# Ledger of designs, part 22: designed miniproteins, single chains, continued (4)

Each design is a single chain, and the fold is of that chain. pLDDT is the mean over its residues in the fold that is shown.

## One batch from the design tools (miniprotein)

Design m12734
Fold by ESMFold2-Fast:
Structure m12734 (fold): chain A 63 residues (1-63)
Amino acid sequence: QYSTAAGKRAHDVLTGKSPLTEEDVAYLRAFIQDYDLSVASAAEYFAARIPNPADAERLRKLL
């Protein structure tokens, strides 16, 4: 991972280990940039993979 802190936060949210926060959205945004993903398509992609539906909806709003 290019940023171990951002990568760990993104991984924990995507695997359901941590709830999504605004700070985690910033980490995910950095992670998306590292992977050359668009924010809009990444929001839908990651939302589908977040096990908590409320967190998935918050990700769409905060990105």
Scores: mean pLDDT 65

Design m12735
Fold by ESMFold2-Fast:
Structure m12735 (fold): chain A 83 residues (1-83)
Amino acid sequence: MKEVEITVRAILITEDSVEEVAVTIRVSEEEAEKIREELAKGAVAFISSTPRPGELPKDEDKELAITLDGELKYFKIESIEKI
C-alpha cells in the first residue's frame, strides 16, 4: 500500500497562546483525500499538547487529531513547521 506525506494546517494550544503550525503526517492516499475533504468542510486539525507519562519528559506534541467521517483520529507527527 502506497503512503503519502501531507502537510496540514493545525492549531497548537499552549498556556500563553494559540498558534497555527504546519504539520506533516504520513498517511495512505485514501486517508489523505479524506483529510483534505474534511478540512474543506470546516473540520479543525489540532495538536495534542499532552506529553505521555510513559515517555521521556519532553514538551513535544506527538499526535495530530482530526475528525474523519465523524470519528476522531490521531496521526503520528513527522514534522512541525512554523507557518
Scores: mean pLDDT 69

Design m12736
Fold by ESMFold2-Fast:
Structure m12736 (fold): chain A 68 residues (1-68)
Amino acid sequence: TKEEAKRRIKRRLIEYLTTVQGLDEPTAEALAEQIVRLIEEKRLSEEQKDVLMRDFGIERSDIDIVES
């Protein structure tokens, strides 16, 4: 479902932002929410989506579900 895809994307974003970039959890959560909103609004370019898949380990299928 769309809500399950959003949760998977948020989890991947928060994990990367906290473990790789050393951000605190509230900041990582706020950024993850902003990125998910951009996906929902179809405001990300294909290049930005490629970054999410390559660097954050987000599945393209989850991005497609959230955009639907």
Scores: mean pLDDT 83

Design m12737
Fold by ESMFold2-Fast:
Structure m12737 (fold): chain A 58 residues (1-58)
Amino acid sequence: MKAEMDAQARAAAALLRQTPVSAEQAARIIGAAQRGRDLGLVSEAVADEVIAAARAAL
């Protein structure tokens, strides 16, 4: 269900705001969020939130 995927993605974004990540980890997270958005598994707004959190965690 899309709402469940959105909730999981938001939880991941919250964890990213608390934890620094490597460039490799950030790239993987950003790629996964972009694919989820493109496949319609995650809302665009939630995917963008995850991408922003991953970039900020660098």
Scores: mean pLDDT 77

Design m12738
Fold by ESMFold2-Fast:
Structure m12738 (fold): chain A 68 residues (1-68)
Amino acid sequence: MKSVEELLEELEKRAAESTNEAVRTVLEYFIREARKSIEAGEDEEKIRKGIETALAVADALEAALAAR
């Protein structure tokens, strides 16, 4: 199971590798929100689940775009 830092690094890598501006914008939004939550000292488990949800949303968007 990945840590918050590992999941955040995965989000950042996917944002950097994405050629689709809309997908990158969505990922950048979730990265900013996750960073704010970490800075505010929010529950690590909730932050981790939020990042996992963001990755799943990005996967769904990329899959829909790649099907074309």
Scores: mean pLDDT 78

Design m12739
Fold by ESMFold2-Fast:
Structure m12739 (fold): chain A 70 residues (1-70)
Amino acid sequence: AVEKVLELEEAIRRRDEARALEILGTLSPEDLDVFIDGRKVTAENLAKFAEAVGLHRLAAALREKAAELR
């Protein structure tokens, strides 16, 4: 799970929305609420990061997946 979240963050940094969406499809909603190296990584944090780099489709998909927890 941690490795896939780190791969997702790398895809967002590279602005590779297709790869980021592919990785997101392999994650469960619970994988998007984790603590990595003292940093809290949530679907909302990742969605904001995606929006900041122009990946609006990914941001929407991240928020939709987070809603599956509720």
Scores: mean pLDDT 79

Design m12740
Fold by ESMFold2-Fast:
Structure m12740 (fold): chain A 96 residues (1-96)
Amino acid sequence: KEELKEYASEAIDKMLEYYNVSKRWKPLLEALVHDAIDRGELRSKEEVARVVATFGLLFKKGIIKPEDPPIKIFEVSHLYTPTDEEIEAMIKELGL
């Protein structure tokens, strides 16, 4: 559980660095992923990687911009569902 949360934080850092996104996004994204781990909704590194890859795809497609306030994730996350192919490609791209 601790190791899974550490992996999540590292994966988020890689994603934010890859897209040149401010670290001000990290606390909110970590809180969302860590809460899901605590609730038993994310149980493996693969599941965590898929969630972080989904955040990366929101930035890649310009649905969220690096300059947007982090709270915008709650406004747009329900508007976009990536395909498994897009998620797998993003996991590879981010080195997760």
Scores: mean pLDDT 77

Design m12741
Fold by ESMFold2-Fast:
Structure m12741 (fold): chain A 58 residues (1-58)
Amino acid sequence: MMDFLAESIAAGLSPEETFELIERGQKRAYENKIDMSTALAEEFARHVERRRAAEAAA
């Protein structure tokens, strides 16, 4: 989680956005029986895609 926080800040995410991604990652890992690191990577990738789509629409 510490390394994920540092990467999220470097990517320009707010602390609130980072916290939300961690919560979503925990829920995804629990529901899908996958590693926390994998779940966090998937949620981060989805967040980047959504941001990219929003920027393209602006």
Scores: mean pLDDT 71

Design m12742
Fold by ESMFold2-Fast:
Structure m12742 (fold): chain A 85 residues (1-85)
Amino acid sequence: MELTEEQEKRLEISVLAALHAAETGSPEARRQAVDGFVAELEKILGRPVTLEDVRRILERFREKHPGLFSDEAIEAVLAEVERRL
């Protein structure tokens, strides 16, 4: 997946919001944050998002920011995305 610097920054912000909401947010906040993340990724890709697209983004985020979020938060985001697809 090829991203511009601006796209990468926007995507990183949406991933941060989704992971934060997964750890500390209400169910409503989690849905809203994940919806925003999926929408941003769809906008960047210009096509429907797949679960593998999301996994790749979360994997890159985890490598860039090791230990910032729990495995449970990552799982919760993936599960919410799967329900959306």
Scores: mean pLDDT 78

Design m12743
Fold by ESMFold2-Fast:
Structure m12743 (fold): chain A 90 residues (1-90)
Amino acid sequence: MSLVEKAEKLIEEAKKKAKDIFEEAKKNKVPYEEAKQKLIKEYEKLEKELSEIISKTTNVEDLKKIKELWDKFVEFLNDLLLEYKEWSAS
């Protein structure tokens, strides 16, 4: 498995966990701030794991790809947080 493929797998697993957190939060009527804190923990875990992958990556194109995947993951989390905030306010 390449370092890029490893990063892609970690990010996809983190996306699934984030969706699961919000699905459970919706079922249990969890406050927005509590749901947000659970996502922050997943964010911190992924950031640490990606930092290790980045430290081992020597190819500039691979580094750019990993950064793009990370940026899209951050956008994904922001979209989930906005959706949950709107839902919880309803």
Scores: mean pLDDT 83

Design m12744
Fold by ESMFold2-Fast:
Structure m12744 (fold): chain A 98 residues (1-98)
Amino acid sequence: SELKKKAIEYLRKAIEYAQKALEATKNEEAKRLLLEAMGHAYEAIEALEKGNLEEAIRHAEEAARYLEEALKVSDVPELVKKALEYVKEAIRLAREAL
């Protein structure tokens, strides 16, 4: 499905920006939240590849939640915002594929 492929692309982009934020931040709380977000984004990609759309959406929503918390404490909010935007777009596409 093209929608699933696009959702995976967007989650990969979210991980790229979260990784950039992780490398740039000096805030230990932000680092922990970004690592949790990346973990859930990877789980969402795996679920999409297996065709488990509902599981993928749950993991992507958890990734978004952790990114929203990271945004509150991060010293690099622009990178975190981009990661969050990509996760939200991936959720939209995955929901459309249901």
Scores: mean pLDDT 92

Design m12745
Fold by ESMFold2-Fast:
Structure m12745 (fold): chain A 98 residues (1-98)
Amino acid sequence: SILLEGFEKFSEKRKLSLSSKKAYKAAIEYLEQNNLSDDEITKFSKELSEKYKLKPSTTVHIKSLLKSLQKKKNEIKSVEEAEDFFEILSSKNFKVID
């Protein structure tokens, strides 16, 4: 997956915690195959938070990731574009990642 390869490159640079990395990967994998409403994104972010025991701040970041990725996933055509997407998103939302 282009999105997952871009995220792996991004996560290596940022040294994300294992739990955060697993939660983000699960979110990305699910969203590649499914289109979610805003309510479904809210529900899924809570489910990921419970499963991976995420901090409240990380849960907010996952919800923001899911919303942004839902809007942009069809525009991302390369691993480099995916990495850039996560870098741009991190400047706004990921500042509290472990």
Scores: mean pLDDT 78

Design m12746
Fold by ESMFold2-Fast:
Structure m12746 (fold): chain A 72 residues (1-72)
Amino acid sequence: AKEELEKAEKYLKEGNYVMAATYASFAVGELTGDYAKAVGRTIYAIGLDIDGNEEEVKKLAKELIEEAKKLL
């Protein structure tokens, strides 16, 4: 959870929003036990990136990072 969150923040800083959302999703999944939701959020982020919706991927990554921080 903490290690995944640190990686998510690093990827967000580097502009890699898909990887940021992926690691943040895993951090939330570990903290909540809802891995199905975490996987679904990761697939959604990949879909947004393929469609060129960079701002939406960034928003999702930030929301997931904040959700993980609130759960820690």
Scores: mean pLDDT 78

Design m12747
Fold by ESMFold2-Fast:
Structure m12747 (fold): chain A 67 residues (1-67)
Amino acid sequence: SSESINKIKTAYEEMKANGYSDTLIGVTLSVAALYSGNKKLGGIALDYFAGKLTPKQTLEEIVKELS
Protein backbone atom coordinates (compact mmCIF):
# COMPACT_ATOMS: atom_id res chain seq x y z
CA SER A 1 0.00 0.00 0.00
CA SER A 2 1.04 3.67 -0.37
CA GLU A 3 1.00 3.90 3.44
CA SER A 4 3.61 1.10 3.76
CA ILE A 5 5.80 2.71 1.08
CA ASN A 6 5.57 6.09 2.86
CA LYS A 7 6.53 4.49 6.21
CA ILE A 8 9.60 2.85 4.62
CA LYS A 9 10.53 6.17 2.92
CA THR A 10 10.22 8.02 6.27
CA ALA A 11 12.30 5.35 8.08
CA TYR A 12 15.00 5.61 5.37
CA GLU A 13 15.20 9.43 5.63
CA GLU A 14 15.26 9.36 9.46
CA MET A 15 17.98 6.68 9.63
CA LYS A 16 20.06 8.53 7.00
CA ALA A 17 19.66 11.85 8.90
CA ASN A 18 20.78 10.14 12.16
CA GLY A 19 24.00 8.84 10.55
CA TYR A 20 23.16 5.13 10.36
CA SER A 21 25.36 3.09 7.99
CA ASP A 22 24.06 1.89 4.60
CA THR A 23 24.48 -1.68 5.92
CA LEU A 24 22.29 -1.08 9.00
CA ILE A 25 19.69 0.85 6.96
CA GLY A 26 19.60 -1.97 4.37
CA VAL A 27 19.07 -4.66 7.03
CA THR A 28 16.39 -2.62 8.85
CA LEU A 29 14.47 -1.71 5.68
CA SER A 30 14.65 -5.32 4.39
CA VAL A 31 12.44 -6.37 7.35
CA ALA A 32 10.04 -3.46 6.71
CA ALA A 33 9.97 -4.33 2.97
CA LEU A 34 9.16 -8.00 3.74
CA TYR A 35 6.08 -6.99 5.79
CA SER A 36 5.11 -4.05 3.52
CA GLY A 37 2.57 -6.01 1.42
CA ASN A 38 4.20 -4.51 -1.68
CA LYS A 39 5.12 -7.30 -4.16
CA LYS A 40 8.32 -5.67 -5.48
CA LEU A 41 9.64 -4.57 -2.06
CA GLY A 42 8.79 -8.03 -0.66
CA GLY A 43 10.71 -9.64 -3.54
CA ILE A 44 13.79 -7.50 -2.80
CA ALA A 45 13.60 -8.50 0.89
CA LEU A 46 13.29 -12.21 -0.03
CA ASP A 47 16.37 -11.93 -2.29
CA TYR A 48 18.29 -10.39 0.64
CA PHE A 49 17.22 -13.17 3.08
CA ALA A 50 18.10 -15.80 0.42
CA GLY A 51 21.67 -14.37 0.31
CA LYS A 52 21.32 -13.02 -3.26
CA LEU A 53 21.83 -9.36 -2.23
CA THR A 54 24.13 -7.67 0.29
CA PRO A 55 22.58 -5.17 2.76
CA LYS A 56 23.96 -2.29 0.67
CA GLN A 57 22.59 -3.74 -2.60
CA THR A 58 19.23 -4.29 -0.84
CA LEU A 59 19.16 -0.63 0.23
CA GLU A 60 19.97 0.46 -3.36
CA GLU A 61 17.10 -1.67 -4.78
CA ILE A 62 14.62 -0.44 -2.11
CA VAL A 63 15.55 3.23 -2.78
CA LYS A 64 14.91 2.70 -6.53
CA GLU A 65 11.36 1.54 -5.67
CA LEU A 66 10.77 4.54 -3.38
CA SER A 67 11.59 6.96 -6.23
Scores: mean pLDDT 87

Design m12748
Fold by ESMFold2-Fast:
Structure m12748 (fold): chain A 85 residues (1-85)
Amino acid sequence: GELTEKIKELVKKAAESKDPEEFIEKMNELSLTIHDLLENANEEELKEGLEVAIKGLEELIKKAPEGAREGLEEALKYLKELLEK
């Protein structure tokens, strides 16, 4: 779906960002897109989008500055709990 593809693109853009400002901007947009997914997606897209977001956040944590890492780890834990029900 559209939200799942947008999450994939934002993860890629965040991972490819050259400076902390671009990283933060893409991470904020990713957070808003994940929120939209949680609020408005149907059951099938929600499951697919959560799986993509979880995988993306795991990759981004490896590249995240220390100050962003804790928040990303908490977000990852939350999304994993939602997927497991």
Scores: mean pLDDT 79

Design m12749
Fold by ESMFold2-Fast:
Structure m12749 (fold): chain A 97 residues (1-97)
Amino acid sequence: MAARPKLAVEINASVEKMEEVAEKAAEAAKAIAERAGADIYILIRKISPEKEEAARRAGELMAEKAGVSNEQISPEDALVVGAEMLAAAADDVIARL
């Protein structure tokens, strides 16, 4: 179907690193989505209550910085990208600027 591509950023980091990864991933995801003409979503695995709270805060942070939707997204309808990979790529891109 003719719809904008959906980019789902999966945060699979430890609770301690979630905020740091979310900040860098949000900046990288926004740049990639603008180039691809894609909508950005946050995909977080709900494994434990501790991670659920950190995941909600990470989602709010990314929504504030990149206009990311925190709605449920089907992996079948989206290109799933790891937030840690995006954070690492952001450092490389920034170093080259």
Scores: mean pLDDT 64

Design m12750
Fold by ESMFold2-Fast:
Structure m12750 (fold): chain A 64 residues (1-64)
Amino acid sequence: SLVDGVDDFVGLVDKVKETLSPEQQAVINEKVQQLRDVVRRSPDDRDAIIRELGLVSQALHDAL
């Protein structure tokens, strides 16, 4: 499911995050929390979840 895919993605982000500075980790953590909030509140809103996934991916890319 999309929710299971989000959990797998967050697990990968957490592993990469261990290589980053505390300041970069804080930004990534904020974006991951926003993603988790959307999944919790609106698990059927696929478009909203995909947007938040994109924001986490962009923040991770910008940190690398």
Scores: mean pLDDT 84

Design m12751
Fold by ESMFold2-Fast:
Structure m12751 (fold): chain A 90 residues (1-90)
Amino acid sequence: MDLGIKSHQLAQQLLQELSSLSLVDQLDIIRERLTEVLEKLGLPAEPVRNELDSLIDTYKKNSDNLDTQAMVEGFLRRHIHSLAGGEVEL
């Protein structure tokens, strides 16, 4: 699909948008989108949902902590590639 061809670029663009916007709001949006994408792919969403819930809670308590921000960005980078869709086959 067309999305697969540009999945890497789309992931980088989305990460840049996240850096310019509130990460808390973006985490909530990504949580919903990632769950929908995983369900469509037939992948287990529960472990990813649990990780996101933990990250959201930690980030809300430590939003000014650079280590927490780096962990959130690392998580998003790993899952944005899958979220972009197209090239991931089960």
Scores: mean pLDDT 59

Design m12752
Fold by ESMFold2-Fast:
Structure m12752 (fold): chain A 100 residues (1-100)
Amino acid sequence: GEATTLNNLGSLKESQGKLDEAESLYQQALEIHRQIGDKNGEAVTLNNLGSLKESQGKLDEAESLYQQALEIYRQIGDKNGELNVGTKLGLLDLKRYLLS
């Protein structure tokens, strides 16, 4: 759907270093997924937005977004999504520990 296309375009822009364009596209995808009740698409987009914030050094925002994605993956029983986001949160905690 449109939201999936926006999310994929956001990922492409992120790979090109166009981080502001990527954020705008991910936010548009997130809003559409939320409006239509697509919990899987919402979690995927939150995870991607979290990774974007992490790449920008916005670790608090990344943590919040990963936590939101993790909660949704748990609710819908997506074990692969839960593992993926859980790993990112663990690495983020390690990064914070090493920087403290």
Scores: mean pLDDT 89

Design m12753
Fold by ESMFold2-Fast:
Structure m12753 (fold): chain A 85 residues (1-85)
Amino acid sequence: MKKAKVTVRLLDADGNVLAQAEAEADSGETATVHLRFTAPRAGDYTLVVEVEVDGKVVERRTARFHVPAAGTPIELDVEVKAPEE
């Protein structure tokens, strides 16, 4: 069975990667990625979730959110179901 690799990246408004976490799941299983981060500044942030199977990115999701102040704790738990092949 091939494993899916889930990569979660937190990007600032300029597209800089501020935090990254990864998890693996077997085909058809759910991966949970935990991301903990303290925002260096207020502003708009983007969460990018990529699912990779056999070295190929098969799914990509993005979410945008606003952080109101510097020092804000960001706690994200991202659940992604690995595709069945």
Scores: mean pLDDT 79

Design m12754
Fold by ESMFold2-Fast:
Structure m12754 (fold): chain A 84 residues (1-84)
Amino acid sequence: GDSEFIRLAERLARRARRLIDEARRLRAQGNFAEADRLLLEAEIDIGLLLIVRGVARLVGERRAAEYISRLIDRLRQELAELKA
């Protein structure tokens, strides 16, 4: 249904945010290797969001694609702040 892309995107974004939050905690504890592994997994989830957005655009779900773009932008900002 029309809400499937949004539901899938929200699940992917929630997982990516949990991975980013855990990586932040691990970095604070000096566990950089495990933090970097979780950040890579978060980047994979962002890649999946890009695919979901692409499919939503192809099937004409413009509002879903716009919503997913906002999720991607927020996650990319959070990753950039952690890498700074």
Scores: mean pLDDT 87

Design m12755
Fold by ESMFold2-Fast:
Structure m12755 (fold): chain A 78 residues (1-78)
Amino acid sequence: MERAIELLEEAIEAAKKGDFEKAKELIEQAWRAAVSSGVSDETRARLAELASEAVRALNKGDAEKAIELIREMKELLE
């Protein structure tokens, strides 16, 4: 779980710097790391929804919304 949280923190930093491509890549890596750690089906489904919404926000250039969604993903894993 620690690796997924670290990747989400890096994704927040990338989004703050305007590096949306790196932020999206880190979100995908974080989701895969969380799934590999054996999260529940409910947590997996919610993470997938939040990841999808965060990627959509980044594609629209909405860094603030993306950061909020990435923080929600992190809170689910804490």
Scores: mean pLDDT 85

Design m12756
Fold by ESMFold2-Fast:
Structure m12756 (fold): chain A 72 residues (1-72)
Amino acid sequence: LEARLAALAAEYEAHKDDEEARRRVALEAGALLFESLGLSRERAREYAEALLAGDEEGIAEGREAVERALAA
């Protein structure tokens, strides 16, 4: 996990002038992190997308899913 996140961080820095590539890398990193916390791939990506978009409802749903996964 840590090594893959570090690689994604390096990719993010490499795309300093490409905002779309940076958003894609951030989405991948967020989804990977949430999957590591016990979320399904689909829910992890939905939560990462909600965070990037500032979607309050999606963020609340994702937070509940993370809290439930951590409590399990």
Scores: mean pLDDT 76

Design m12757
Fold by ESMFold2-Fast:
Structure m12757 (fold): chain A 93 residues (1-93)
Amino acid sequence: GIDEGGVRDLAEELGLPLPVVREAARAGSVDALLEAWARKTGDEKLLAEIKEVKAEMKANLEKGIDSDEVEQKSLEALERLEPYLEKLIEELR
């Protein structure tokens, strides 16, 4: 899950309303919501990208590799998910 600082940074990066992103994070985690959204849309390419980011984050954490690369990959994936996040936000309103 993303802490409050991470939620704020994510909201700024994506240009999304902070309260909605915070509520989504509290419901579970942003990554879990994005994965559920990808499954709902049936976009196999999007789902594969989310899985790749998650697997890379886990592998890098286990190897003790610099987290900057993991952070960068996560941000790149989230940028591609922006249109789907907007629809998810609308459903949460």
Scores: mean pLDDT 59

Design m12758
Fold by ESMFold2-Fast:
Structure m12758 (fold): chain A 65 residues (1-65)
Amino acid sequence: DAEREALLERLTRLMRERERATDPDKAAALAEEIRALLERLLEMASEDQVYQRLRERLEAERERE
């Protein structure tokens, strides 16, 4: 699915940007975008394998709070 693939690529890019962010406002904005993308990916998931990977990533993001 091209849409899921694009969102996963964007997620990876945003996660890298967050790791490099020194500005707290930018880091917070990136974290919000990452959570929104993970939630959208979960809504699009139809296969258990994809759902498991997305669940793990969302759990990791929630633990950051």
Scores: mean pLDDT 74

Design m12759
Fold by ESMFold2-Fast:
Structure m12759 (fold): chain A 98 residues (1-98)
Amino acid sequence: NAKEELIKKIEPYLLRALMSALAALDGTISLEEAKEIVLGSFDEIRKIVNESDLPEEVKQKILDVIDEFKKRVEAAKTPEELLRAVQEGIEAIYEAIK
């Protein structure tokens, strides 16, 4: 199934984004470094979505969600705001694939 295959391919990048946001919250890395990792992870997810066999309408919906949460990640001023943006972004991506 194209949806199941997409989820398997993006899951490592979703996990990387979540782990980096948690690392910033824990003080292991800076907020700036965590944002860079999250944005890079979202860019890899965009590439995987574009290369998938999903209908164009579904791809566009997922890409629009990613673009919205990229803006929210860029706007985050605290590790708490970054973590919330990542968590809500992951939920929104799964909802868009549904």
Scores: mean pLDDT 90

Design m12760
Fold by ESMFold2-Fast:
Structure m12760 (fold): chain A 84 residues (1-84)
Amino acid sequence: MEEELERLLEEVRRIARELGLSEEEIEALEEFFKKMWEEDKLMALELLELARLGLELLKAPEEERPKILEKLEEFLEESGKKIE
């Protein structure tokens, strides 16, 4: 396994466990990220960053959530570079 892919999957597992996903759900998520990595490595890394921001949002105190939501919106706009 590629070292970068292994690190990505390790981080995916950590985030999924923090979100309270079952082992079966974590396995499904790992397979999804493996497939994404095969198709587009940059997209897989961006999706991981989105997951990290989502976890921060869920764990943040209420007063910090608007700031994290702004980061999520900015990230979605940047990662979703649409060819017009």
Scores: mean pLDDT 73

Design m12761
Fold by ESMFold2-Fast:
Structure m12761 (fold): chain A 64 residues (1-64)
Amino acid sequence: MEVLEKFAKKIAEKNGSDKILTPEEIKELLRDMIEQVSKEKLRNALKEELGFSDEEIDKLIDEV
């Protein structure tokens, strides 16, 4: 299972929407988040709010 697909589903759930973001939209969102906050703060937010593992977060960051 692609980490981007998991992220898309988690974002849809958080927003109460059935619309799943495309890989390109997810990459743009991740780039924006990294630009606004440190990678460590982003990592902690993804772990605490969306339940991602450190390995999954590393894969997400590598896609940007």
Scores: mean pLDDT 74

Design m12762
Fold by ESMFold2-Fast:
Structure m12762 (fold): chain A 69 residues (1-69)
Amino acid sequence: LADPKTGTLLPGVEASDPVFSALSATTYEARYTATLTEGDTTTRATVVVIFDKNGRVISVRLEDVEVTR
């Protein structure tokens, strides 16, 4: 759903508005729901991106992955 090195959404992914939170003075979290539809299969997940104050992505993880046919 997102590039694990940059946190950038993959082509064809729909994203909700991100919710931003400060984890520390130099580290931030963005959470959003990403949905990818491929043929008859829809994949939805919560994408969690941790990034620094300069916008550099530290980590990306997926939570609550759901696959619907």
Scores: mean pLDDT 74

Design m12763
Fold by ESMFold2-Fast:
Structure m12763 (fold): chain A 73 residues (1-73)
Amino acid sequence: MKYILSITVPVEALEKAKKFLEEKNIPFTVKTDEKYATISIEVDSEEEAQRIANEIKKELPEVVDTRILPKPE
């Protein structure tokens, strides 16, 4: 089963979040609205998703929300 880690940051923090993920060689996609950016990361396990979420929260206190969802099918 694959999981999606969704990370929500203010748009002002997006570049810092992208740099963190790029330095870790983690592939991601980004969707931005007027105030927030949502970063989506597909991972093979919930444990991996949680580890990445914990690391980004330590590096980026501006993180508003993190969600881990099983990818259906």
Scores: mean pLDDT 81

Design m12764
Fold by ESMFold2-Fast:
Structure m12764 (fold): chain A 99 residues (1-99)
Amino acid sequence: MMYLYDEEGKVVKTEDEEEGRKLLEKAREKLEKEKEKLLERIKKRFPELSEEERENLAAQIVLTGDEEAIFEIYRAYKESEEEARRLEEELLKKLEEEA
């Protein structure tokens, strides 16, 4: 579940992906003033991230106000995706050999 902030700072639960995109766009605009300093901190912590990924992560930090929590979620996502991908590929290879 993704909780996003509207223009007035209210937490909005939306099932509409288009409204979610608009809220992210406005969050990115708020980042412009503090963009360089925040992006430098992200770059030092995660130098492997692309410019687009760094901007997206910075927007999430501004929305939540919790830099450390966003960094932990990012790490968990990377580990979970790799483990899930490994399990899926191993299962597919076994099925191909038995077929």
Scores: mean pLDDT 62

Design m12765
Fold by ESMFold2-Fast:
Structure m12765 (fold): chain A 105 residues (1-105)
Amino acid sequence: SSSREQAIEQLKKAKEHIEEAKKHLQEGDTEGALEHLEKAREHLIEAASHAVEAGDYEALEQVMKALEHVEEAKRHVQEGDTEGGLEHLDKALEHIDKAIETLKK
């Protein structure tokens, strides 16, 4: 697969784990949520590497913004701020969708 296709695959996996983290947070399972956010972080880092390999710096910017919001969500969740965590995860998902759209061009 191309570097663009590999980046998209990793972004879709990151999105899946963020959606699972949101479900765990809504159920009050902080530990399960944090495990999924760590997996999302790993997939976002791989997506960033593939975006660099593809020379798609617009996609890289969106991936880095998504990663920032995942890290903020982890911080809020660890502090017991579930609502703040969920807001940052929604922003991470928006940036992932923008990265995927950019990579498909």
Scores: mean pLDDT 92

Design m12766
Fold by ESMFold2-Fast:
Structure m12766 (fold): chain A 76 residues (1-76)
Amino acid sequence: SPYPSQEEQREFLRRQLEELENAEPEDKVAAEAIRAAYEGDKEALEKYLKEIKEKYSEEEVELLEKQLKMVQEIVE
């Protein structure tokens, strides 16, 4: 199958999170939101989503929420 397995998707996300560990301070909130989604930390995710909605444009928020939903679906 040309589509990655759930295990391959989880490994890919783990590698992406390792890259986000080196994120610039201005992108740190977005990086922390993705990490919280990956770890299943709903309280941290809600906190960072509120901060993101205040600091980022509506288009950036929409793209990030889509990514966060994808991360949550992969880690379930």
Scores: mean pLDDT 72

Design m12767
Fold by ESMFold2-Fast:
Structure m12767 (fold): chain A 55 residues (1-55)
Amino acid sequence: TITFKDGSTYTLGPDEELYISSDTSPSGFDREIFKPLVEGEGKIYAPGYDIESID
């Protein structure tokens, strides 16, 4: 399970792959709004600077 800095969580499905950006800068992004981006079927993209923790 992924916990974001706005307090929201996302749980990956068994067939989902997570792609995390190494970008640590919050500039130019809505810090309180994380939206997983799906790039192709089953691939979830998340900006690394918006992630608080991964379990």
Scores: mean pLDDT 56

Design m12768
Fold by ESMFold2-Fast:
Structure m12768 (fold): chain A 104 residues (1-104)
Amino acid sequence: DRIEELEREAESEKSLFEHALQAAAERAKQLGYEEFAKEIEELREESLALIDEDGVEGAQKSAERARKLAEEGEKISPEIGAALRKAVKLLERLRKAAEEAEKL
């Protein structure tokens, strides 16, 4: 079933997204940027809820927020910037999967 395949891929992408944000948040905490780490954790929670509720639009809005955090994170550490940029790409993949699911 194509829908089941898309759902399975989306769950995998969500897992990778959460892992990328966790890595960024942990690194931010290690460097003393606890408030920035909270913003990353908030992005994770809000993004998953928005994607589940609003699909394509939720993923797009989450990706825009993640891009802004990636720019700020790069200024703190290249490792944080890289992890957040990975999260952006994963959100873009989730958006494409949602677009394909809407056509089925």
Scores: mean pLDDT 81

